# Designs tried in a protein design run: designed miniproteins, single chains, continued (5). Part 57

Each design is a single chain, and the fold is of that chain. pLDDT is the mean over its residues in the fold that is shown.

## One batch from the design tools (miniprotein)

Design m17967
Fold by ESMFold2-Fast:
Structure m17967 (fold): chain A 84 residues (1-84)
Amino acid sequence: SAEERILALLREAAEETDPERFEELFREIGELVRNEASPELQAIYRQALAEADRWAQERVARGEFVTGQEYARRLLELFERLLA
């Protein structure tokens, strides 16, 4: 399913150290969400993104660094929570 593929790509992104591969993974996720996800799954993913972005912005505003891996891990946690 689109859900299972998005989850698999997010898990891969949470461990990905290559910036180019990281960008490719998020491009693939974006394409899956746009082209194959149901409207309900699209809404869940967009909500997870909004919450992850807020979390990251709050950390950066405090002078903390947020890595791509940390962002992907947080996004995965939020997405899994919203799917339950």
Scores: mean pLDDT 89

Design m17968
Fold by ESMFold2-Fast:
Structure m17968 (fold): chain A 107 residues (1-107)
Amino acid sequence: SMEKKEKIKKAAIEAIEKILKEFDLSEEAKESLEALKKLIEEDFELVLELIRDKMGVDASVDNPEAVIEGFAALVKQILKSNNESEELIKKVTEYFKKTLSEGLEKS
């Protein structure tokens, strides 16, 4: 539904904004995460397709657990592609999953 879609979009964008604020990421990683945020705003269906096709996660508006895992996998891949340390990737990914989960639980 449109309501479920907008809730997920908002929660995902807010989770990305929080990791950009809380972690000392490289400029390239920050730019890639800002690009993901814009893509979520402009073409959410394409982001879900990328999660399904590239990350192997059955992400849909009706499966919040798969949404959390799928977006976390995208964030992890972005950080890994921008040569962030394994320790930082783990910390950021765990923080992102928690933040997104909390955002989806808010009414």
Scores: mean pLDDT 85

Design m17969
Fold by ESMFold2-Fast:
Structure m17969 (fold): chain A 87 residues (1-87)
Amino acid sequence: ALAAIEDAVFAQNADALQAVAAQVASPAVKAAILAAESVADLAAVIVAIAVDIALAPDAALAADLALVADLLDAITAAALAELAAAA
């Protein structure tokens, strides 16, 4: 199923997670990325950042959101490619 493939691709992209964690300005966002174990955890981080920005606009937090969103998009695209190759 897609969710299992997404989790496997997430595990394969530990280096990408480390690279994004090194680029984020927020210590809370960095900790959340490093604690993430699944695509669902990354999606939850994006939602939390978006809520914080909606309540108090912050350019650094908006930049962190873009980095996490790009990472999630890359992992999702890789998972879809794995699913397509298996079909």
Scores: mean pLDDT 78

Design m17970
Fold by ESMFold2-Fast:
Structure m17970 (fold): chain A 69 residues (1-69)
Amino acid sequence: SARLGLDLVRRELAKIGGEEAARRIVDEAATLLAQGRVDEALAVLRSGAEALAGPEFAARAVNGLRKLL
């Protein structure tokens, strides 16, 4: 499920960039997904994850979540 995918991303991102920053990014993406704004949610996740953990992590996180949608 997308919710479980986001929870996993949050846990891994928190190990790299910190708990609060990871939670903010994932909560924003989750809110957009709940509103049906899928492309915006994936963009927020990509941008936030790239800033905290780099482009490779961001690409894996976005691609993983996209497969669960």
Scores: mean pLDDT 85

Design m17971
Fold by ESMFold2-Fast:
Structure m17971 (fold): chain A 70 residues (1-70)
Amino acid sequence: MTAAESLEKALEVVKEVNSKEFARYALLEMTRFAASQNDVETVRRAAEEAEKLGLEEVAKYAREVAEQLE
């Protein structure tokens, strides 16, 4: 499963569970997974999705990770 596919599935579960704590955990793990695969686009998407959910710390972390990967 690609990092992008894993993020899509995680976002579906996040919407169903409707828990900000779960969303924070899921997006942090997806950011780390995408970074391990050097998938900058998926890291940036995780940052955008975190920002939409009001998870500013997660969004900031994901943006910093994307900058490191270039």
Scores: mean pLDDT 80

Design m17972
Fold by ESMFold2-Fast:
Structure m17972 (fold): chain A 72 residues (1-72)
Amino acid sequence: MGEELVKKAREALEKGDIRSAIFYAIQALTFGEPEALKVVDEIAEKLRQLGKDGEADALLTTAKALTELLKK
């Protein structure tokens, strides 16, 4: 189940659909998928390449906070 979300996130990222890529990556994180954090890093790097450093920082902070909260 989470593996499919990771695949969808990567497909969206390859198409330049950053919004869908973020959506699927965050959903994969909520399912505890180990590869989801790697996809989040890939999305954040793409955002930085587009000059959206603040959005990249917000995404990484949100993903880290969500991962920590889901552990407790």
Scores: mean pLDDT 80

Design m17973
Fold by ESMFold2-Fast:
Structure m17973 (fold): chain A 55 residues (1-55)
Amino acid sequence: KEEEERLERFRRMVLGAHQGAAEIAGVPVDETRVDEAAERGAKLLEQSQADADAL
């Protein structure tokens, strides 16, 4: 349950950051890339937790 909420928060954060960058650069928002970045971020978070457990 908590993991699902964390993933949703991360997706929204990535979307917001991409939208801001797109507005500054004057290019359209690419939703496909936002989804890809969110998936990568989720994997990085899981790896980070595994590394913390090893410490």
Scores: mean pLDDT 69

Design m17974
Fold by ESMFold2-Fast:
Structure m17974 (fold): chain A 61 residues (1-61)
Amino acid sequence: SDADAARLEAVVERYATLSPADQAAFEARLRARADAAGVDDLSLAQFIDIAAAVVDEVLAS
């Protein structure tokens, strides 16, 4: 959906402003969260929710 596309774009834009170390932390945490949630059955909206939460966690660190 347009809303999902906008949310994904916002996550990608925030990720692009991170340091290389924070980008690595984002990728590691996103992978762990997605794996725990069962990646095979995740909808795009659910994946975006996880990615948004992870970028917030990294920025708060």
Scores: mean pLDDT 81

Design m17975
Fold by ESMFold2-Fast:
Structure m17975 (fold): chain A 91 residues (1-91)
Amino acid sequence: MEKYIIGLLLTEKKVEAKVVNKETNEILGEAVIEGEPTAENIKEAILKALKEAGVKVEDVEEIVVTGPKKYYKEAEEAAKELGLPLKIVDE
């Protein structure tokens, strides 16, 4: 079975989630929620990206988050609610 990664980009203006095929590095789905990151907005962006990609949460290996450190707690909360491990890059 193919495994997928959620690429999560956080800024003060938006939450961007991308569903990426781990083997091919292809982007299969993307969602953007405008506004400052909250756990709710992050979760919504991820779920919308997954629906677009046709990928189930169970097939996701991890969430990889990039952005200002001040939003990492919100990303951790969203990841916990989705039952997915979170990997922080550029910490």
Scores: mean pLDDT 83

Design m17976
Fold by ESMFold2-Fast:
Structure m17976 (fold): chain A 63 residues (1-63)
Amino acid sequence: SREELVEFLMRKAGMSRENAEAFVDALLSSDPSSQEALLRLLQKDSGLSEEEVEELRRLLAAI
């Protein structure tokens, strides 16, 4: 769900709720190529593992 995605970003990427909600809104408003670019940027900036990025894709697909 959207809330699970927000909570994942807060827990794993160290984002505030405000920033996590804004990031989720950006992802949901983006086409697949823009979503991938945002996920790669988050991975680089927050040091997420490939497993954590796949979990993000799974949570996003479930919305």
Scores: mean pLDDT 84

Design m17977
Fold by ESMFold2-Fast:
Structure m17977 (fold): chain A 63 residues (1-63)
Amino acid sequence: SLATGAALARAMSPELPQEVIDFAVELVEAGERDAEAIGRKVTERFGVPLSLAVSMAKLLLSL
């Protein structure tokens, strides 16, 4: 299901590199459930816009 979530996140956020999506997936697998916390960590590591990172995280958590 999480692998399917990663594929869906990639399809819905084509501007994001696969590394960014993979990192967010790892955070969800590690037990992170706060989309804003996931988004902040993604932004800090990859420099992607926070709003985009949070939207991706919300999508992953809704699956």
Scores: mean pLDDT 76

Design m17978
Fold by ESMFold2-Fast:
Formats: sequence, structure tokens, C-alpha cells
Structure m17978 (fold): chain A 84 residues (1-84)
Amino acid sequence: SEEALIEEVAARVRRERPDLDGQLAAMAALAERLGREKLAEAFRAAREGRLEEAAELAAEEAVEIEGADYEEALAAAEKLFASV
């Protein structure tokens, strides 16, 4: 599944690129290759310190691709990017 692929790649990136900037860059590239354009933009925005925009972009992608609830997706994304 796409989720399993993302987690596998994330684990590999954490081993190969322990720096946060490198991890965000690698995740942006993976998201772009998977056709998840807003998620790729979210990781790029996080790299630039635009954390609120990153959370909003990730939430929009979750709604469009996964049919997630926007408010729940936004809350999850805000928690994720608050740790950056």
C-alpha cells in the first residue's frame, strides 16, 4: 500500500539522512514521485519554516486523496509540523 511504502521510505531516510532538513527534502521528493503534489509542497514549506502553510497543504491533500475529514487532518498535520 502507499502508506506502507511511505513508512518504509521514511524509516530508510531516518537511517541515511538523520538531519531534519535532509529528511524533509527526501519526503518531498517521494511525495512528488507518488503524484501527491500538495504533500510535496507541504514538506518544502516546512523546510522554509512555513509550518502553518505546511499543515494546511498536508490536510488538503489528505482530504483530496484519502477522503479524510479536514479538521482532523489539519489537527494531525499541525502536531506533525509543530515538532519540526
Scores: mean pLDDT 76

Design m17979
Fold by ESMFold2-Fast:
Structure m17979 (fold): chain A 113 residues (1-113)
Amino acid sequence: MTPEELEAREQIRKVAEETVNKVKEAIDAGKSLQEIVDIISEGVRKIFDIVYKAVKEGKLTPEQAARLAREEVGKAFDEIIKYAKEQGREDLIKAINETKEIVDLLVERLEKA
């Protein structure tokens, strides 16, 4: 792992952890499915901004960026799904799985660039 990959991973982890915490708080507050999906979508947007910028600046290859985004977003989604199950939010589990499929497509596009 290069120093640039480590730096990008740390930035992505910070955004992912912030997003997970905001989602947990929103679930605890009884927020709507749409409000929670909006929080997740904003987190995904910020993570892809980080990886796109790193690729444009020549700090990461597209393949490195795709791998980092997939690994860190995947971990965040797993944590959110676990919490949603504990809170009985089956609606969230379905929506998160649909969002994960969109992220997988974005990662595939980045990897092929």
Scores: mean pLDDT 86

Design m17980
Fold by ESMFold2-Fast:
Structure m17980 (fold): chain A 125 residues (1-125)
Amino acid sequence: SEAVERIKENAERLIKLAEELVRKAGDKAPEARSLLDIAKFWLDLGRQDTRDDRTRATYYALAAYFAAEAALLAAQVLGASEEDLKKLREAVELAKRALQAAINGDLERAAELLEEAVKLVESVV
């Protein structure tokens, strides 16, 4: 569905943004790298799943959630401003709500929440 594709695209975008922050943090944030690896695992699982839209959306939302957490942790070790950390915490909360929406089959809501999360993370990176 169009909503599943939007969830996927926003999860991929969050992973790319998290990769930039994790790269900058380097060896100072090994836990952020681990969260990013978990995000990529769920993204790949979603890409391989052919069963149904809810399952694929849930895997993409899981990828987005772990990518947002990776971005927050990397930014914390980089000494990001409190304003930027607040934006990243809000992005994590939005990604968490998107995951809950995807699990419940509300794919349009999940897509909208992830689009908001992406905008917040983009404003920090």
Scores: mean pLDDT 91

Design m17981
Fold by ESMFold2-Fast:
Structure m17981 (fold): chain A 85 residues (1-85)
Amino acid sequence: SEFEKILDEIEEYAKEYFPEVYEEVKKLIDQIRAETDPEKQLELLKEIGKILMSKAKTPIELAVITVLISAAEFEILREEREKER
């Protein structure tokens, strides 16, 4: 799914640019994949965003993190909407 692809992109970005927090971010991503409640998925995603943003050193890193997190949030909300219809 598009959501899984975005989670993979977040994981790879963290692995390459934020190796110090990669294991923590990966654990949160694994929790999102196991979670069925979209509100809990959004809370976990927000935590990933906070971790990565706290380690960002450049405006470009902040922009990439923001885009990736927003894209994942959009997919969670879109899949929830489709499931309710």
Scores: mean pLDDT 84

Design m17982
Fold by ESMFold2-Fast:
Structure m17982 (fold): chain A 58 residues (1-58)
Amino acid sequence: MIEDIVEEGLKVAEELRKTMSKEEALKHARDVIAKLAQERGLTPEEVQKAIEELEKKL
């Protein structure tokens, strides 16, 4: 589900944010979300929605 992908991205971003800037952590988290979504066969629109949800929570 989109929520699971967003949650994984948030965990990555929160961990990386401890050692790097928020902007850099978000960039890595977006890459994780895009990879997971593609592996699960989600549409580009669903990928974009997951990234937007991630950005809103950080």
Scores: mean pLDDT 78

Design m17983
Fold by ESMFold2-Fast:
Structure m17983 (fold): chain A 62 residues (1-62)
Amino acid sequence: SDAAIRELAEKIHELLGIPVEVAEAMIKDAIEEAKGTGKQIAEGIRESGGPEEVIAAAEKIP
């Protein structure tokens, strides 16, 4: 959902300093490229050693 994508984008902005609008675009592109859900993105972040807060936010994307 757009709300879950926004929440993840805000977490990325707070932790990494990427503008929210840019983070939202990156998340949407990643979902399309993976042909998957937020769970696929969350797994990718986990495998890359990303922050737990970002992983949790990504898992909320259906």
Scores: mean pLDDT 72

Design m17984
Fold by ESMFold2-Fast:
Structure m17984 (fold): chain A 84 residues (1-84)
Amino acid sequence: LSEKQKKALQALEDYLRGKLSMQEAAKKAGMPDVKSEDEFLDKVAEQLGWSVDELRGSLALGAGESLRASVVPLIKVHGALKSL
């Protein structure tokens, strides 16, 4: 993974852990201002070279499911970062 992709995943993890707001996480990753969680996911997927559906699937998220609905997305992101 590139440094840009690592930063995107780290920002997603920081948001999921409650360390940063969505807007703070997006800013830290160098993304344009985001207005919704869906926009944040779209930007993370773009940085990874994935579709948003692929990103949601890798995080075990259902269609339209909130990122903070469970701890599973956090576990998946943390695992991805550790495998780098």
Scores: mean pLDDT 71

Design m17985
Fold by ESMFold2-Fast:
Structure m17985 (fold): chain A 73 residues (1-73)
Amino acid sequence: SVEEAVAALTEAFQLDDPDERIEKILEIAKKNPEAFAEAVRRLTPGPVGERLAELIKNGDFEALKEYLRRAFA
């Protein structure tokens, strides 16, 4: 569900290791892309959240991984 994706994503953002955080986020995204896309819109409102949701729905997990690496650098 979207609620489960929001909870899991929020928990993932609390991980101290950036690589572990990225892997956990990708795991959540791949498990249910639709719920994850909606969770991203809820947690990251605005153009960035909209773009990420679009990439996730298109199955572009490589672009998502690259974005996360840059964001957590």
Scores: mean pLDDT 78

Design m17986
Fold by ESMFold2-Fast:
Structure m17986 (fold): chain A 96 residues (1-96)
Amino acid sequence: MEERLEEILERLSKYTDITDELKEAARKTLESLSEKQQELLLELQELGIELYETKDERAVLERLAEKARELGLDVTLTEDTTVQELLEEIAELLKK
């Protein structure tokens, strides 16, 4: 988990100023989450960077839905599903 977070932060540093305070806050946030939530958060960050680099929203949505299902979350993906809608569904399922 920590190595994966460091790789994500390194990639983000190409596009924005990642401060030491932000890195520490990210680590603390990750440590406060369940293993399932940690895995999803890291996947979301990686896919967000990929979306920024490729601009292929549909491919990112499909990969996110697949990852959520692998983690046991029954998410719905349609042609009209937005990133925001899928993220909200994942958040609700994580509360249960």
Scores: mean pLDDT 72

Design m17987
Fold by ESMFold2-Fast:
Structure m17987 (fold): chain A 55 residues (1-55)
Amino acid sequence: MTPEFKAEIDPNASDAALRGMIAVFEAEKARNADNPELVAAIDAYIAELEKLIAA
């Protein structure tokens, strides 16, 4: 897995918890805006969390 940033997704997490995780990842993405590889990985995790909320 590249980059090394990884978070476990809890399939039983509430919508509120998933939105909280998205907010944390958005903050990390903003801090690492100069690292396109890390930004791409964070965007991928946000997309997976959004799919869980939308389902």
Scores: mean pLDDT 71

Design m17988
Fold by ESMFold2-Fast:
Structure m17988 (fold): chain A 62 residues (1-62)
Amino acid sequence: SLLALAERNAAGLALAALRQSDDLAIQVVLDIHREDPRGARAAIDAVRAASPLGERAAAAVA
């Protein structure tokens, strides 16, 4: 489905950003949340699986 594709892409973007910097990963999650809150949740879950930064990402969109 298009929703599943969007969620997968959001998670991929956040993980790619995390490879460059923690601050960039948080910024990407915030940008995704503004347009697509469901995609932002998928991105946060992916970051949580990869690093403790996931808690900061969750707090940023609260």
Scores: mean pLDDT 77

Design m17989
Fold by ESMFold2-Fast:
Structure m17989 (fold): chain A 70 residues (1-70)
Amino acid sequence: SSFIEGLKNSIELLKEAVEENSDKTVILALIAMTGSEAYLVLKLYPEDEEAQKLAKEAEKLIEEAKEKVK
């Protein structure tokens, strides 16, 4: 699924941005992108185990990223 692939890509980009200490604006933009894709994936695939695991990974990463940009 293109939406599941999109979420995987967004998670990887956000993870890299956090690890590389990217600019706060970049991290905030990636948080918004990753969050919106996680929301769509859960709406489209509510019973998909991979979708649920990715959404949980995204949620955890987003919270970690938010703490980093305070």
Scores: mean pLDDT 86

Design m17990
Fold by ESMFold2-Fast:
Structure m17990 (fold): chain A 64 residues (1-64)
Amino acid sequence: TEKLVEAARRAAEEGDGAGAAAASAEAMKNQDTIGALEGVRAAREAGDEVAAASGERAMKKQGI
């Protein structure tokens, strides 16, 4: 959880939307709702709307 949240924030600072989306996917795999949400938010902050939208769809499939 904490590790994935930090990874997402770091990706946002670097403008790495794909990295943020990857952190979100890893969080969902571990049923980590906080990490998944933070990853999607980081992708949007990085300006990667496609990655953010993809992460949101994945969360909905997992019931988050």
Scores: mean pLDDT 67

Design m17991
Fold by ESMFold2-Fast:
Structure m17991 (fold): chain A 60 residues (1-60)
Amino acid sequence: SKLEEVLQYVREHGGKISGKELAELLGVSQATVSEAMRKLGLKSPLNEKDAVTLASVLLG
């Protein structure tokens, strides 16, 4: 699943992922990720918990 891909990426990259890289993994625009981050009060780079939360919201 895309959520597992996000978790793998975060774990391979020191526990963080940028909004741009998350957008590429999820197949959405950077604008979509930036808007969702703003609404959820999240900052780039995202930690594992925040990346999973954001990915779950965008994939739901």
Scores: mean pLDDT 83

Design m17992
Fold by ESMFold2-Fast:
Structure m17992 (fold): chain A 73 residues (1-73)
Amino acid sequence: MKREELRRRIEELRRRLEAGEAVDWQELVDIAEEAARLKDAETLEEVLALAREYGAPQAVIDHIEALLAKVRA
């Protein structure tokens, strides 16, 4: 199930971020784009919260916010 796969990917990224590991923010963008394709606003909100909490580049945050706004429209 696609949502379960996204959930696992988010959990893995969260674990790496909590451990202080450098992550490729493109992975978070890819997850956000897939969540938007599934029209899953809840997953997009979690991805946005992670990006903000761990200091993702502003361009990444802006992109995720735009996807969330589009899904909620």
Scores: mean pLDDT 82

Design m17993
Fold by ESMFold2-Fast:
Structure m17993 (fold): chain A 94 residues (1-94)
Amino acid sequence: SAAQAAAEAAFLASIAPAAQQAYDTGDKRLQLQVRITLGRRQIDLAKAKIADIKANWDSSDEETKKENEELMEELKEQIAKYEAEIEKLEKELQ
């Protein structure tokens, strides 16, 4: 949606200085920190989408419910993948 695109653009704008510094300096530690921050944002967005689906569940038709059940499973898998990636990156950061 336009609102989701605007929120993503605002987040990316907020992290852009750190990402630019990581690019300009080749600072691997700063690159890891940027990747962790981006991963945490993706987890937050996925959790927010699951919460939104659940909040609107009873007002949805059967076809929408089925599509949203599949989407929630995909979002849960995506969250688990990002959590594993962040754990790995945090270990590299230490």
Scores: mean pLDDT 85

Design m17994
Fold by ESMFold2-Fast:
Structure m17994 (fold): chain A 64 residues (1-64)
Amino acid sequence: MEAAAEALKAGGLDEESARSAAEALVDAATNPHGLAAVGGAAVQDGGVPREHAERAAEAAKKSA
């Protein structure tokens, strides 16, 4: 989770938003039929560049 939050923070999210988005990505990685769209929307709504979003998603998959 921390690695995903760090990637999102590097992409321009504040610490609280990065943590919330990282939690959504970890949940989406655990349940691909569930909140994947919510996780993606949370990252995109934060204005995170694709490169940082992909790093966060990879870190979330390793955490799930």
Scores: mean pLDDT 62

Design m17995
Fold by ESMFold2-Fast:
Structure m17995 (fold): chain A 100 residues (1-100)
Amino acid sequence: MLEEPSPEVQKLIDEAKKKIDEASKHVDRARQALEAGDRETAQEHIDRSEKLIDEAVKLLEKAREKARTLSPGERLWAETQIALLEMQVALIRKEVERLR
């Protein structure tokens, strides 16, 4: 009945999502550190967030390339997930710029 979606594409998307979720947590910690007057801790969290986002972007690019070989339905699913995660990346990048 159901073929499992491409495990390779799913792993790339899941890995990217984990890095995006971690980056978001570091942005929140950076904001809290700035409110406490701890600029050094804030900068460490900003730097970590940026590294995680750069890694996530590379994973999403790989997922998109691999999605091209999938069935139309699986490709649509993958492209939708990638687009949602790219939107989250853009929001995190804007927040990082706001905190700088």
Scores: mean pLDDT 85

Design m17996
Fold by ESMFold2-Fast:
Structure m17996 (fold): chain A 83 residues (1-83)
Amino acid sequence: MVTNEVDETLELPNGKTIRLKATVRTQEELREFLLKYSREVVLAAAELDKEALIEGLRALLEKTTDEEVKEKLEEMIEELEKL
């Protein structure tokens, strides 16, 4: 059927990069993947550079107009701040 493997590099505002591997079809499905698995991604990335990730998430929050995405980004930031 429709199966697509994604291996994309996510660049943070501080110049740090995170490689994200997932099975999604489009950029929209990548957004849904991030909303669904945000905690796993956040916890894994926090081991590398927690401050850079928080800054990157805050930048995304400013650009996002989707309320569901905003709520998820706020949750991710709050989880990182607790670490």
Scores: mean pLDDT 59

Design m17997
Fold by ESMFold2-Fast:
Structure m17997 (fold): chain A 98 residues (1-98)
Amino acid sequence: FEEKKAEIDELYKKALEALDAGDYEKALEYAKKIVDLAEEALRENVKDVRLRTGLILRLNGLLLNIEQALKKGDVEGAKKELEKLKEEALRAIDVAAE
């Protein structure tokens, strides 16, 4: 779990660098990898279907918010949603580690 948290932090930094460089496609790729890591941990470790499904839906909702912000050219809005995605992904790893 510690290794997955470190990987999420690294992907978050790379996504921010991509946003600052104007590479929105690469930023979305890194954001999707954050979601994939958190979903994998939840699916493998969380047996409560409602809790698991709710957390996965929230992660994917945040990813969609980032994509929509970037389609509008709202880079600051995308950064805020990306920060929320990082926080929720780290919480998902903590839930999976219970």
Scores: mean pLDDT 87

Design m17998
Fold by ESMFold2-Fast:
Structure m17998 (fold): chain A 66 residues (1-66)
Amino acid sequence: MELERQKQEEIERLQQQLQQQEDRVLALLDENYADPSLVPELDRAVRELQELVEQVRRRLERLRKE
């Protein structure tokens, strides 16, 4: 069984999740310019992105260590 394949799949999944959250934050920033009622949603999305970045960083370090 290949551990490298499993690590690569996990890395790709984490990168995809990060990109999706980044896209969501950018969309909310554009919407918030026209509708300030979206501020709480934007705040949550930004915090989720920050948490995801931290999780991805820690996970990548662990996956590459063996």
Scores: mean pLDDT 73

Design m17999
Fold by ESMFold2-Fast:
Structure m17999 (fold): chain A 90 residues (1-90)
Amino acid sequence: SGLELTPELAELAERALAGDLEALRELLRRGAEAGSASARMALRLLEAAERGEEALREAVEEIFKETGKEPVRSVEEVIEFIRAVLERLR
């Protein structure tokens, strides 16, 4: 992956998996900056979901145009997608 797992990032990942949403955002932001496509997509979906359902639909549509895949269909699936990204960082 494009993300180097440092002790600080491992601690952020454990807090995010425990339900710390602020740690989750920070971990995804750092992963995106490090070049992780999964982290970049997860951050994009999380930010869109926070802006509302219309913003989420627009982000999903743009991702579908870019990748040919629909990553999520609801806000609940955004959280599941993000958890899957975090589990892959272990």
Scores: mean pLDDT 71

Design m18000
Fold by ESMFold2-Fast:
Structure m18000 (fold): chain A 125 residues (1-125)
Amino acid sequence: SLEEQIQQLIQQRALTQTETMSAEEAKELFEKFLEEVKRKIEEKNVSTAEEFREVMLEVILKMIEEENASASLANELLHVLGEVVERIEKENVTTPEEMIKIFEEEVKRLTEGIVKSLEAREKLE
């Protein structure tokens, strides 16, 4: 499955990566991630939590393979996937527009938290 492929790649990266992403690199990756997921939601006319999960897993895999996302960042993206899927199911969301809104809100919360954490690390190093 895509989730298993992502988890295997995260484990391999955690073993080989000695560097953390900068705050600026993380911001750029989050912007690319947000736009790619939004585009795929609209293109596929996503209307279910499962369809949303498939789209998000595809984009997370792309971020790891093509955009060099760190193991920690990829794990945070998987966490956001779980939170967005839970909100879609609980709020009975069935339109791409509503799914995009929930997704943007959850990604914004994650981005703000991670960027602050990375900026704090840069001050200590």
Scores: mean pLDDT 79

Design m18001
Fold by ESMFold2-Fast:
Structure m18001 (fold): chain A 94 residues (1-94)
Amino acid sequence: MSPIELIEEMTERALAWLKSHPDAKPAPVTERQLRAAEAQYRALLAKLSPEVQEKMEEARRRLLSALPDHSRSYLALLYIVMSIMLQEVMEHMA
């Protein structure tokens, strides 16, 4: 499986999970924790090729639009999930 195909598969899985768990609420987070989660995602993303970066940003936009709301908790969950996906992609490419 290519990195692009892996990102697509993980994105579809995450979207399906969100649809099946509409009542799931992430734990409350601070603004500092949200900023740290986004910074970690951006730092990991910067290590990858432009093609993989673009596919990850496409995945992030798709997942963002599927979130129940754009609260700090859901945004932090998004960046945590995106960082986990990036680590999986990096392990697959190694």
Scores: mean pLDDT 83

Design m18002
Fold by ESMFold2-Fast:
Order: C-alpha cells, then structure tokens, then sequence
Structure m18002 (fold): chain A 65 residues (1-65)
C-alpha cells in the first residue's frame, strides 16, 4: 500500500535499480526481513559517502514505520 510506494520512492531517489526496488518491496510484502535488509545493503553499498548511507537509512525508517 502507501508505505510500499514511499519505500519505492526513497530507493529510487538513492539510485536503486528497478530490480533492487522490487526485491525490497517483495521482501516487505512477505515479511521477509532478511530479503529487505539485503536489498537495502546493496543500495547503500553504491554510496562511498557515509552521510548519504545514514540519510538513506533514516528515510527508509521514516517510510517503513
């Protein structure tokens, strides 16, 4: 629902591919925390900047609850 769309927009903003976004969303739909965590780690690993990694984590936390 609404939170899934917020998660998609956050990940897209941080340069996630459509496949990475779909993996995170499917993990959240299935309550598979490991799948969600792996997808988020993969997106965060694209950034060498720790400030951007922290901001991604904060925005995902706000969107996801």
Amino acid sequence: GERLEELREVLKKYGATEEEINEAVEGLKNRDGEKVSKALEKVASKYKDKEKQKKLAEEVGEAGG
Scores: mean pLDDT 72

